# Designed miniproteins, single chains, continued (3): the designs that were tried, part 35

Each design is a single chain, and the fold is of that chain. pLDDT is the mean over its residues in the fold that is shown.

## One batch from the design tools (miniprotein)

Design m9272
Fold by ESMFold2-Fast:
Structure m9272 (fold): chain A 118 residues (1-118)
Amino acid sequence: AVSLTESGGGTFAEGGSVTLTAKFSGFNFSNALLGWWRQKEGEPLELVASISADGKKTYYGEDVKGRVTISRDAAAQTLTLDMKNLRKEDTATYYAVAFTTEPRPLLAFGEGVQVTVV
């Protein structure tokens, strides 16, 4: 079975930084499109950042661009989101997501980590 464990949530100061990490097991990590999504209270789920299977292509949502860096580590089987210059509006539940087509289409979500900015 696919396992996805997220960490790094908590309460953070406005203007501070946070590192969110997702550890993956049980699927083909090296072939997966990986990303971080978030849901703010009363708002729809939004894409924060994504990184291609080869790590060469990244996407960043418009409201986080320039403040956030996404990276992946094939040896550790981890996905990392580094967010700096935190705003109160970054308060949300953050979900690590993996998509692969091999051996069949699979979409996996983490259970979510809460980030609260005060």
Scores: mean pLDDT 84

Design m9273
Fold by ESMFold2-Fast:
Structure m9273 (fold): chain A 93 residues (1-93)
Amino acid sequence: SLEEAERLLNKGMYYMKQKKYEEAIKWFEKALELLPEDHPLRPVALAMLGEAYYNLGKYDEAIKYYQEALKLRPDDVGIQALLKEAQKKKEEA
Protein backbone atom coordinates (compact mmCIF):
# COMPACT_ATOMS: atom_id res chain seq x y z
CA SER A 1 0.00 0.00 0.00
CA LEU A 2 2.93 2.42 0.62
CA GLU A 3 4.22 1.91 -2.96
CA GLU A 4 0.66 2.66 -4.14
CA ALA A 5 0.58 5.80 -1.91
CA GLU A 6 3.79 7.06 -3.59
CA ARG A 7 2.26 6.41 -7.03
CA LEU A 8 -0.86 8.40 -6.06
CA LEU A 9 1.27 11.28 -4.69
CA ASN A 10 3.19 11.40 -8.00
CA LYS A 11 -0.13 11.46 -9.91
CA GLY A 12 -1.31 14.40 -7.76
CA MET A 13 1.98 16.23 -8.37
CA TYR A 14 1.55 15.68 -12.13
CA TYR A 15 -1.85 17.41 -11.97
CA MET A 16 -0.34 20.23 -9.83
CA LYS A 17 2.16 20.94 -12.63
CA GLN A 18 -0.78 21.07 -15.07
CA LYS A 19 -2.61 23.51 -12.72
CA LYS A 20 -5.47 21.00 -12.40
CA TYR A 21 -5.77 21.58 -8.66
CA GLU A 22 -9.16 19.92 -8.06
CA GLU A 23 -7.93 16.74 -9.79
CA ALA A 24 -4.64 16.91 -7.81
CA ILE A 25 -6.65 17.08 -4.54
CA LYS A 26 -8.46 13.80 -5.38
CA TRP A 27 -5.17 11.94 -5.82
CA PHE A 28 -3.54 13.48 -2.72
CA GLU A 29 -6.63 12.52 -0.63
CA LYS A 30 -6.41 8.92 -1.90
CA ALA A 31 -2.68 8.84 -1.05
CA LEU A 32 -3.40 10.18 2.45
CA GLU A 33 -5.92 7.32 3.06
CA LEU A 34 -3.10 4.80 2.43
CA LEU A 35 -0.53 6.55 4.68
CA PRO A 36 -0.41 5.73 8.42
CA GLU A 37 -0.21 8.66 10.89
CA ASP A 38 3.51 8.12 11.57
CA HIS A 39 4.61 7.71 7.92
CA PRO A 40 7.16 10.33 6.60
CA LEU A 41 5.07 10.90 3.43
CA ARG A 42 1.94 11.86 5.42
CA PRO A 43 3.10 15.49 6.09
CA VAL A 44 4.14 15.69 2.39
CA ALA A 45 0.61 14.68 1.28
CA LEU A 46 -0.94 17.16 3.77
CA ALA A 47 1.32 20.02 2.57
CA MET A 48 0.48 19.19 -1.09
CA LEU A 49 -3.25 19.31 -0.25
CA GLY A 50 -2.64 22.72 1.35
CA GLU A 51 -0.84 23.99 -1.78
CA ALA A 52 -3.63 22.74 -4.07
CA TYR A 53 -6.30 24.46 -1.96
CA TYR A 54 -4.16 27.64 -1.80
CA ASN A 55 -3.97 27.72 -5.62
CA LEU A 56 -7.79 27.41 -5.75
CA GLY A 57 -8.09 30.45 -3.41
CA LYS A 58 -9.49 28.18 -0.66
CA TYR A 59 -7.33 29.64 2.08
CA ASP A 60 -9.24 28.16 5.06
CA GLU A 61 -8.66 24.64 3.69
CA ALA A 62 -5.01 25.47 2.86
CA ILE A 63 -4.40 26.71 6.44
CA LYS A 64 -6.05 23.57 7.89
CA TYR A 65 -3.83 21.18 5.90
CA TYR A 66 -0.62 23.16 6.56
CA GLN A 67 -1.43 23.11 10.30
CA GLU A 68 -1.99 19.31 10.16
CA ALA A 69 1.35 18.90 8.32
CA LEU A 70 3.11 21.05 10.97
CA LYS A 71 1.71 18.86 13.78
CA LEU A 72 3.79 16.07 12.21
CA ARG A 73 6.79 18.32 11.30
CA PRO A 74 6.75 21.35 13.66
CA ASP A 75 10.20 22.61 12.55
CA ASP A 76 9.54 22.44 8.78
CA VAL A 77 10.42 26.02 7.72
CA GLY A 78 8.97 25.50 4.23
CA ILE A 79 5.54 24.49 5.54
CA GLN A 80 5.72 27.33 8.14
CA ALA A 81 6.29 29.82 5.28
CA LEU A 82 3.37 28.35 3.27
CA LEU A 83 1.08 28.66 6.33
CA LYS A 84 2.07 32.34 6.86
CA GLU A 85 1.42 33.13 3.18
CA ALA A 86 -2.03 31.45 3.31
CA GLN A 87 -2.90 33.37 6.51
CA LYS A 88 -1.80 36.64 4.85
CA LYS A 89 -3.98 35.91 1.77
CA LYS A 90 -6.98 35.22 4.03
CA GLU A 91 -6.47 38.60 5.80
CA GLU A 92 -6.28 40.39 2.40
CA ALA A 93 -9.65 38.90 1.34
Scores: mean pLDDT 89

Design m9274
Fold by ESMFold2-Fast:
Structure m9274 (fold): chain A 108 residues (1-108)
Amino acid sequence: GAREAAAEGAEAAAEGARAGAEAAARGTAAGLAAGAVAAVGGAVAARLGARRAGTEEGREAAEAAARGAEAAARGAAAGARAGDAEAAARGAEEGAREAEEAAERARE
């Protein structure tokens, strides 16, 4: 149902953001770029889930997960461009945690 769509979207965002954080932690430019792409995909899924959410709380949780995934993608991409793997890893990890927390709330 609509709650399931929001939860699935938020989970996709959390998975994408986590993949981004893991790629950033490896410190390679290719890994950072791949992580950013995965996080963006997760964010898109979360946005679609939010549009299908049957409750305001579910929509807000999916949107929060999308924002976390977007933050992870930006952190990974910025680190790749600057060659600052530690900054990229920190930004991606923060975004992944936000997306994971939002995904847990979407399941409630």
Scores: mean pLDDT 69

Design m9275
Fold by ESMFold2-Fast:
Structure m9275 (fold): chain A 67 residues (1-67)
Amino acid sequence: MKEVEERQKKLIEEAIKNLPKEYQEPIRKRLEELEGKTIGDLIYVANELKVPKELILEAIKKAEEKL
């Protein structure tokens, strides 16, 4: 459903913006390669790129609060 996909896309983009700049582009590139569309895909990619779990969870929380 496009509406759910658009919501997930906005949440992912806002979460990425809440991370340090050094992680933003690697995560975006890897998500695009994997066609990642969910917050679970974002967490998977962040773990693969060795982003501290605390940073990714806080970034997601801030994104959810904004949306």
Scores: mean pLDDT 78

Design m9276
Fold by ESMFold2-Fast:
Structure m9276 (fold): chain A 86 residues (1-86)
Amino acid sequence: MEVYRPNDLLLELLREVGATKDTYTLGELLLYFREYIVKQNLLDPENPSIALVSGTKLGELLGVDKIDIRDIPGIAELLKKHATKV
């Protein structure tokens, strides 16, 4: 199983949703990402498939203004850019 070490900024975001480890599987990163979006109320009320991340630390980290939360492969590639395989 591949394990990843998030960069400091991604780790900060993960810890806001209760993450306590320094390394994560890709599946764990995806679960915490979803929990972060929901907990921070980033989902668009008009279209709950879209997370509005413009002006947030997450949007700044990923370089995007919005994310389709159903695009799991695209989210995985964005997260992998901010984590190192260990």
Scores: mean pLDDT 83

Design m9277
Fold by ESMFold2-Fast:
Structure m9277 (fold): chain A 60 residues (1-60)
Amino acid sequence: MQPISEEEIARALLDMVIGISKAAKFSVEEAVEFIRRVGELVGASEELVEEAIRRAKEEL
């Protein structure tokens, strides 16, 4: 078992946020705001946040 880095944790949390947004039937705009807020709270890089936003727009 390898230790999980802070970036891996941030990525996993953003993936969960997208999943929650889909399950809760959030609009794309609501999902984007949720992703940005969680990304800021967990110290995710701008690149990780933008990737999560692109995925949310594709999946929602």
Scores: mean pLDDT 79

Design m9278
Fold by ESMFold2-Fast:
Structure m9278 (fold): chain A 62 residues (1-62)
Amino acid sequence: GPAEEAGRKLAEGIAETNGEKPGEEGIKSAIDFIKENGFEAAIELAKEFGVEEAAEFLEKKK
């Protein structure tokens, strides 16, 4: 669903800023964050980490 897709994109963006690949735990944590805190909080988190592509994706799915 939208939260699962958004969580994957958020985890991918954050992992890339650290030079890493997103792990299943990272993806699950991002999905859980969106489900618990909503898309707006996730968009702010993505912007804080400088992952603009993830922030744009989240804006489209909210």
Scores: mean pLDDT 76

Design m9279
Fold by ESMFold2-Fast:
Structure m9279 (fold): chain A 56 residues (1-56)
Amino acid sequence: LTDEEIDRIAETVAKEYGISLEEARKIVRDVLEKYPKLTPEQARLLAIEEARKRLK
């Protein structure tokens, strides 16, 4: 993923869960650390699930 793709995913997560962009970026990075070959869509879905597990 490019930095721009990561930022777009992080912005979506931050907006949906009302968290900071920095915290959302951390979640996206943690997902990519576990699964480094994800497509942008796969990374988005997994980041949303990870945020849900951490916040709800």
Scores: mean pLDDT 79

Design m9280
Fold by ESMFold2-Fast:
Structure m9280 (fold): chain A 79 residues (1-79)
Amino acid sequence: MAEEYIKKAEEYEAKGNYEEAGEYYEKAGEIYFKQGKYREAAEYYEKAAEAYKKAGNEKKALEAEVNAGIALIVDAVSK
């Protein structure tokens, strides 16, 4: 499931469709977070933030950065 969204995000990113790439990376991050894979969640939230920055969507970029930070904190305390 997450792998399908990652593939779509990479396809959109390759085409310069950064807004859509961010949305699909964010969906992948959410799936990993729900699975308890917090480091992978943080990785894809960071990719979403970078894609949103390239799209000029600073609000979505900041929200994704916050979600990545939350995932890293949860990872650290869940060990």
Scores: mean pLDDT 86

Design m9281
Fold by ESMFold2-Fast:
Structure m9281 (fold): chain A 72 residues (1-72)
Amino acid sequence: MAEWQALGAEALSLLSPEQRAELLRKVAELVAAGASIEDALLEALREVLGKVLSPEETEALAARLRAARAAA
């Protein structure tokens, strides 16, 4: 399995059920707008994590997710 998917699953485990519902809604909106599921997931995850983590932690995790995806 791709490493970025495992990182995404770990990030989701840090979220409350309510925050996960928000993430899924955002993914659905982005996909409806023409984004790929993978790009929509990264963007939605970054936005939702920005509410839970500090700006520095959010940026570090976003960069790590992009690097893992690029390596896959």
Scores: mean pLDDT 70

Design m9282
Fold by ESMFold2-Fast:
Structure m9282 (fold): chain A 60 residues (1-60)
Amino acid sequence: AEIERKAREIAEELYAEDPSLSPLEVFDRALERALAAGVSEEDAMRIAREAVFIYQELRE
């Protein structure tokens, strides 16, 4: 729930900023944002992976 919520917030922010990001760019940016927020490396990687999935779901 917490990981999914954080991933969704980051994915929606990234999509609003730039809807043309590649999956790798979404992963890298989401990972950096999660780490900057004080999330552990393990959880940050999970958040980044889920953010990529959610970002793709938001695309046309």
Scores: mean pLDDT 84

Design m9283
Fold by ESMFold2-Fast:
Structure m9283 (fold): chain A 64 residues (1-64)
Amino acid sequence: GASKEEILRLIGEILRLIGEILDLEQQLKKETDPEKIKKLEKELEEKKKKLKELVEKLKEIEKE
């Protein structure tokens, strides 16, 4: 099983990604440049996908 330190690191990565997602969503609400909007939307999608993967990994660790 994962160590307490590994679990805490994973939680830290999840919290960091949530913060980055919230920041990107705030930037997207204020952005008017179509090219910058596309870049922000792509980055947001990639971070949301990674967050989902990390949350699923944490759930599997906690079941053991």
Scores: mean pLDDT 83

Design m9284
Fold by ESMFold2-Fast:
Structure m9284 (fold): chain A 102 residues (1-102)
Amino acid sequence: KEELEKKLKELEEEKEAVEKALRDYRDNYLAYKIGYEEKLGTAEKLAAEASEEVVEKGRKLAEEYSEEELQRLAATYKALSERAEEGKEALEKEAKKLKEEL
């Protein structure tokens, strides 16, 4: 039915938006975490796992923010990332259910 096809398209677009937000939240989490660890002199492990852009952002953030601020912001983006991942899973379940009805 056209109605189910429209709903499926809407869910796919919403899923793409959530996936983009999830990537942005994860990159920000890593950047703030790298910034925090840079102030502690322990950034090597996370820097090896992140893109160069995220590492450079983290180093710049270490110059602008305190250790406490970097830690709070890292925790905030980690929570946002976890919530976005849950949202993505819910959308994938709904899309699968609608595809089975088509």
Scores: mean pLDDT 78

Design m9285
Fold by ESMFold2-Fast:
Structure m9285 (fold): chain A 56 residues (1-56)
Amino acid sequence: MEEVVKAVNRAGKAFLDGNYEEAIKIAEEALKKHPDSPVAKGLLEVMRRKLEGKPL
């Protein structure tokens, strides 16, 4: 859980900086460690949608 929370914070910072690809990489790392985590899956989905230019 702690590692997922840290990944969310790091991805959030990258997202706010406009580094969407970096945010996606962070989310993918979290999902690799916690493949059944809804938080990690949701984070990756949100980051991917933003990279594709879709609204959150």
Scores: mean pLDDT 74

Design m9286
Fold by ESMFold2-Fast:
Structure m9286 (fold): chain A 70 residues (1-70)
Amino acid sequence: SEKEEAEKYREVAEKLSGEAKELAEKLAKAHELAAQGKTEEANKLFDEVAERVSSDEELRRQMGLIDSLL
């Protein structure tokens, strides 16, 4: 569920620092908003993360690490 995904990203964020932590926290917020039915607000945050990650190789690597911790 979206609420469970939000909790997982929050937990992962606590183990991280810097930009990786910010990405995990933003994804947690996006899933939290989706769980509340705030689809447009959630999609805006998902798009912001996707845009940053698509243009930054280091952030792509950090996203891979986040995914491995879920």
Scores: mean pLDDT 81

Design m9287
Fold by ESMFold2-Fast:
Structure m9287 (fold): chain A 89 residues (1-89)
Amino acid sequence: SEAEAIVREAMAHLAEIGRRIGELLARASPEQRAAILAALAAAEPEILALGDELVAAAEAGDVEAARAAAERLKALGERLLAEAEAIAA
């Protein structure tokens, strides 16, 4: 379905962001690593809320709501990656 395709695309995008953040963590100092992990922990409630919104929209077959939730979740992921990159610089 279109909603399932939106979920898969969003998950693939987030997996790539996670891989890149993981690479930064592997190269980071202990202080940089702690800061990145703190940023991820601070974002966890928003990630969970957006994930729940995406799942609910997909289960309802609401393609527009699923797309909106997926875009917000991907944007959050990109912000977290940018923050991690700034900390690791």
Scores: mean pLDDT 88

Design m9288
Fold by ESMFold2-Fast:
Structure m9288 (fold): chain A 60 residues (1-60)
Amino acid sequence: MKAREAEEATRRRLTELGLSEEVIEAAVEYARRLAEEHPELSVEQIVDLAVAYGLLLEEL
């Protein structure tokens, strides 16, 4: 459930910011991996990191 919560929250935040679907899906996948590899991170921390990642991808 934690991975799904992070994925859904990340998708929602980036969609509200108007980022491209390609970037949103890349950030959502990153959120899923963070949730699986870093069980110590909260959903909020994962979402913040994934959103930052999406914003960096948009600048490239």
Scores: mean pLDDT 83

Design m9289
Fold by ESMFold2-Fast:
Structure m9289 (fold): chain A 64 residues (1-64)
Amino acid sequence: MREEAEKAIDEVAEEARKTLGLSPEEVQRIRDLTRTRMDMLGETDPEAARELARLQVDSVLAAR
C-alpha cells in the first residue's frame, strides 16, 4: 500500500521532470509536499498519490 503510493509519486515527479524540464529542487519539492499531504490525510491509495502529485506539479508551474 504505502510503497505503491511512494512509487506513484516518484513516477509522476519523474515524468514531470522529463516533459516539463523541472529542476531537481522542484522535483524534490513535489515528492516532499505530496508525501506530507498524504500523511496529513491518512491516505495510502496509489491513485490518490498520483492525483496529489499532479496537483503539486500544477502548483510548481503556477509559481513560475
Scores: mean pLDDT 80

Design m9290
Fold by ESMFold2-Fast:
Structure m9290 (fold): chain A 82 residues (1-82)
Amino acid sequence: MEHLEEGKKALEKGDYEKAVEHFRRAIAEDPDNLEAIFLLAEAYYKMGKYEEAVLLYQVILDKHPDNERAKKLLEEARKKAK
């Protein structure tokens, strides 16, 4: 839980590399933490790492195929990926 909150703070400050580190730790502790996976994808997206964000949104949809948020964000990330 702490890593999720620290990651959110880093993301809000624009410290995307620190946010990625915290969200990866949160996912390592709870691989089914959907919010941590969304936030990690957002951090990669903010860094311009659109392909990494696409892969993470696909992971969410594999577990939750009807997740409308993940479907929308996946489409936006794919549009940005070269």
Scores: mean pLDDT 84

Design m9291
Fold by ESMFold2-Fast:
Structure m9291 (fold): chain A 58 residues (1-58)
Amino acid sequence: SEANKNLAEVYKNRGNAKFNLGDYDGAIADYKEALKLDPNNADAIKFLGKALEKKNQL
């Protein structure tokens, strides 16, 4: 639904802000919520992968 896609974008954008602040755990949580709402969100998939890689480097 449009409402779910719009909410997924909100979670993704919040995750991006957390990622940029180095809060990889918070970013991972927000990207996972975005993907529950919109499983094909390419940016959320991409940045979830990057956040997981960054967490593994800590």
Scores: mean pLDDT 86

Design m9292
Fold by ESMFold2-Fast:
Structure m9292 (fold): chain A 66 residues (1-66)
Amino acid sequence: GATVTATGLDATGAAAVALMAIGDGGSAKISGTEPATVVATGLSKEAAEQVKEAAEAAGGKAEVTY
């Protein structure tokens, strides 16, 4: 599975990104509050791309590792 690391999120953005990853069948861990980091694991390639786009839309930065 793919891993997405998203950084520079506020608490609301981090929660939204984490919930999307979990909904896509992955797992997510939130670290910090502001700025918050989300590490999402166990994603398909398509789910990882969607989670990355969601993080970027929330004003964060995201990297995908396959």
Scores: mean pLDDT 80

Design m9293
Fold by ESMFold2-Fast:
Structure m9293 (fold): chain A 62 residues (1-62)
Amino acid sequence: MHYSPEEETSEAAKRAFEEGLRHYEAGDLESAVRAFLRALTLDPSARAARDLGEELGRQLRP
């Protein structure tokens, strides 16, 4: 594989998204939302992280 600046950021975003999915499966919705928001910050075009973060944010309403 070619190592580029873009690839490092993409890899970090993918790891954050996977961390969010693990928290979601464990029922830790607050940690899942935080991880998805981190993934979206690293890759703003990550639609899955945006959509899941928004959905889980609704579940955490006060």
Scores: mean pLDDT 70

Design m9294
Fold by ESMFold2-Fast:
Structure m9294 (fold): chain A 102 residues (1-102)
Amino acid sequence: SELDELLERLERGLDRVLEELKKSKDKVKIALDFLEGAEEALRHVEERVAVLTVEQLGRLIRELDEETLEKVLPHIEPILELALAHPLPAVRAAAEEARALL
């Protein structure tokens, strides 16, 4: 289905972002580009897309080094705030797990 293909593309997209973070000197730019896409995906009407997006944000937080995390934290915080205020309980639960990583 189109939704299953979208979810697979989102998962592959994060794997590519994480590989680019390992190799790049511009880690902040790569993380910020991901966060912009994550904010848009979090507003998606499909619950599975919103939940996956917040879970991916949590994985990004775990993989970022402390210096890069400090620089992008002001961009992460508004996205987590949106996810914590989300109408769907599953999205809020994933957001609480991601917040606990900070």
Scores: mean pLDDT 83

Design m9295
Fold by ESMFold2-Fast:
Structure m9295 (fold): chain A 73 residues (1-73)
Amino acid sequence: MSEEELELETRLALLQARVAIERKIAEKEGDKELLEKVEKAEELLREAERALEAGDLDRARKLLEEAEELLKE
């Protein structure tokens, strides 16, 4: 278990929590644009989780960065 892998797993967990909160907000407010961003972020986070399980840390990092950037916009 690498230190880098643990860092990426932590980033994944934090982003998953953030996405779950934003989904609830979007659903309650009827914000379709935010829901679309959340759904895309969820897809990226699922791919990042698979990359981490496969030991592909470079792919996981890129996917997490893409999810973070999408949620920032």
Scores: mean pLDDT 84

Design m9296
Fold by ESMFold2-Fast:
Structure m9296 (fold): chain A 65 residues (1-65)
Amino acid sequence: LKELIGKPREEAIEAIGREFGLDEEELEELRRRFLEAMKTSLSEPATEADIVALRALAERIVAER
């Protein structure tokens, strides 16, 4: 997942959502939770902390199925 560092945050969200098998509604929920937690722009480069946070949020969404 280090290959996602430096990519736009929106692209990182989509890549992590795809990795976790999230559907369209779950991907939208991942994006919503990430924006609420981070208060950041989706066009800015993803940091390692962003990738860690996105994985944790995706795992939580999957656990809620």
Scores: mean pLDDT 77

Design m9297
Fold by ESMFold2-Fast:
Structure m9297 (fold): chain A 57 residues (1-57)
Amino acid sequence: SLEERARELAEELEREYLRLHILEGKTVSRDEFLERLAERLGLSVEEARRLLEKLGY
């Protein structure tokens, strides 16, 4: 389902960004995170935001 895909992708992105933070000191804003998630899911940022809120993010 879209919700399952969004959850899996959010977890993948969180792991990727955590590793970048540890290795390179990079920090990602919630807005940037939402933009990346929306892009990968083929959704608007607002649709991705609503989906993450529904999933408890």
Scores: mean pLDDT 78

Design m9298
Fold by ESMFold2-Fast:
Structure m9298 (fold): chain A 97 residues (1-97)
Amino acid sequence: SAEELKKKALELIEKAREYLKKGDFRKALELLKKAIGLAVKLIDLGAYEDAKEIAERVVELARELVEATDDPEIRFEAEILEGIALIIIGLAELLSK
């Protein structure tokens, strides 16, 4: 269900925030990638506002990751993830018309 997917995505985002605070940027990035995968599933289910909320939180943490890391590979992947999340926000807004 959309409610269960949103709950799982929010749990992944909170875990990602915890790993970011601990300096485990790779684990934070992997959790955010999983959360975005759930946002895509929410779009497919027509849960546009829920998908947008998840994607907005991923944008926030991906930007924090870019600023916090000195690893160019992690920075690049976080920048790509931010871009994907911004596209999901735009799609959710377009489809909610």
Scores: mean pLDDT 91

Design m9299
Fold by ESMFold2-Fast:
Structure m9299 (fold): chain A 55 residues (1-55)
Amino acid sequence: SLEEDIAKAEKAYEEFKDDKVSQLAALKELAELYRQMGDFEKAEELEKKLRELRE
């Protein structure tokens, strides 16, 4: 389910915060999952954070 996918992506983000590449991948996945759920506000917040972490 989308909720289970979000939980897995959030766990990955927490576990790999020190790895920029893994952190960016997790943020991208979370933003996409929240858009699929219709939570556009949270998706935009995650997308902004992802852009700020890019070089």
Scores: mean pLDDT 78

Design m9300
Fold by ESMFold2-Fast:
Structure m9300 (fold): chain A 69 residues (1-69)
Amino acid sequence: MEKKKEEAKKRIEELEKELEELRDKMSPEEVRAVEALIDSAKFLREKDVEKALEAIEAAEKLIEEAKKK
């Protein structure tokens, strides 16, 4: 179980870094959506790591969509 929590932590850190880099290419609503998913993942990481990973995957999809612009 700890391996999944560590994975979630690293992926959250990567998402925060990518959001900072891509913020200028995203709408305020897109930024808010990613921030909400990151916050949800941080909250869930300690309580329900599987749901945290789902939130991370959703945020990663939004970031990938922003990269295609």
Scores: mean pLDDT 81

Design m9301
Fold by ESMFold2-Fast:
Structure m9301 (fold): chain A 87 residues (1-87)
Amino acid sequence: SSQQQNYQQALDYVTQGDNYLSLMTQYSQQGDVSSAQSYGNQSISYFQRGVDLSPSSQQPYFQSQLNDGQSSVNDSINQAQQRSAQS
């Protein structure tokens, strides 16, 4: 029961992380580096909470979500920086 509750809450954190990645991508496409970085940081915070709360048997899944999220943030911030240079 508590393990199932922790799993569901960890999934909810991944959903929040994905939501913030979507916002990050939106602002990244506009060249808004500051907003993209802010939403990217929030995304990573939620994925990390998912990892921290995840049951041991599901840990690799949540770690994968965090790793993918970190990669997405890095790529989006690089794109935002390039777009901001285009004025």
Scores: mean pLDDT 88

Design m9302
Fold by ESMFold2-Fast:
Structure m9302 (fold): chain A 54 residues (1-54)
Amino acid sequence: DLEKKLEELREKYKEQNIEKVLKSRDLTPEEIEQLKKNGIKEDTDKALEELKKL
């Protein structure tokens, strides 16, 4: 059903957005993985904030 798929897509888009933003700042995918692995309970916004400080 559309509602369930929309939620899944939103989560997927959030993760993809992080990678896209990081690529724009000339960051490596390894750094993205490290940030995500270090905090399994880290939100997309938090990851982006930390990357901005880098």
Scores: mean pLDDT 57

Design m9303
Fold by ESMFold2-Fast:
Structure m9303 (fold): chain A 114 residues (1-114)
Amino acid sequence: MEELEAALRPNEVVLEVEAFGDGKLIGKKRITYRADSPEALRAAGARAGQELVDFALKYGALTPEEYQRYRPAFAALGQGLADRAIEEGRLVSVEVTFSRPGVTVRARLLAKAA
């Protein structure tokens, strides 16, 4: 069991993002979104997906064109993760990596329903 997964409470979405420049950690962020309904959990998932893409752009892991394409796509991915958590009654997670020369952003998105 991973420490992050063990810490996640029911009706939460967690986004953890790390940015690496030339192999060194240059940025890290963890956001916990709390929800009190399935609709709120879906909205939290969408928001977490958007924040993931915003973080990747901030650290230069995306082009502006990729940012415009990926932001709505990752909102949909985050909402879909919340839907799977609700439907399956379990913790669900996804790991995403964006890489450009000299820069890598690694993200984990987790959702747990009640």
Scores: mean pLDDT 84

Design m9305
Fold by ESMFold2-Fast:
Structure m9305 (fold): chain A 60 residues (1-60)
Amino acid sequence: SMSEENLKRIEELLKKATNPGVKLAAQRAKELAQGAIENGADAKLVERYLKGVETLMKGS
């Protein structure tokens, strides 16, 4: 699903992250995305978590 694909992207960003603050944010985004998928939340919510991590990685 798109949610599972976006979760995998968050996991890849977490592996790539070197800045401790970005790594912590990516870990939190992964946890929130996993919970969202488990609870059947809208795929857009998982996409928002992914976009948040992408923004931090670009700006930091």
Scores: mean pLDDT 83

Design m9306
Fold by ESMFold2-Fast:
Structure m9306 (fold): chain A 89 residues (1-89)
Amino acid sequence: DERLEEILRIAKELLKDKSVEEAREIAVKLTEISLEKAKPSQKKTLEDIRKLVEEAKNIEEAAALAAYSATIAGLTPEEVRKILEELLK
């Protein structure tokens, strides 16, 4: 999925210089936004991903889970970049 690959690249780019705790907090917020935009059939999967993000042990895991949540929710790479840049203020 080209969209997942682009979103993952953006998430890794914007989170790679953060602490694990900061990356996890930002990833949780992106997953919460994804959950708000998700179709009812997708909400169970996104709720499960949200729990996994809270327990992410490194930046790569947090970025991957958040990118996957955004992809499921139908967010574009441009929307994800804008959301992450806003959360990084």
Scores: mean pLDDT 85

Design m9307
Fold by ESMFold2-Fast:
Structure m9307 (fold): chain A 75 residues (1-75)
Amino acid sequence: DLEKALEQVKEILKKDPSDVLPLLLLGEEYRRQGKYEEAAKVYEEAAKLASKVFGEDHPLAKYAREKAEEARKLA
């Protein structure tokens, strides 16, 4: 349920804005539904947050950038 996932992400970000995991889960949900443009945007946000919190060279930042690139190619 995409709507429940969005509400859950908002609640988690309200409590811990540095948590990248909810954005990665949301991106995967959009991708699973074939919504590649939306998935790319969410993965880009995850990459920005991961780069800010952990650094641009962190595995989570790299992972999110790869997922955004993949989604853009499928959009």
Scores: mean pLDDT 77

Design m9308
Fold by ESMFold2-Fast:
Structure m9308 (fold): chain A 66 residues (1-66)
Amino acid sequence: LEEELKRLAEKATEELSKISDPEAREIYLQIFEKEARELALEAGLSEEEATRLAKEVTEQVRKKLE
């Protein structure tokens, strides 16, 4: 799970770096967070843990863009 989320975050960071529109970036990040949360739930994490992990990974991607 951690390795899969890391790869997903790396790909998202690369794709987002190609998007210049801030609004489009925000939409992409929202979709990414949802996908990360669903992946964590499928891996057996609780809703609380999955939501927290998805937010943390999304925040890591956001920081790399700054």
Scores: mean pLDDT 78

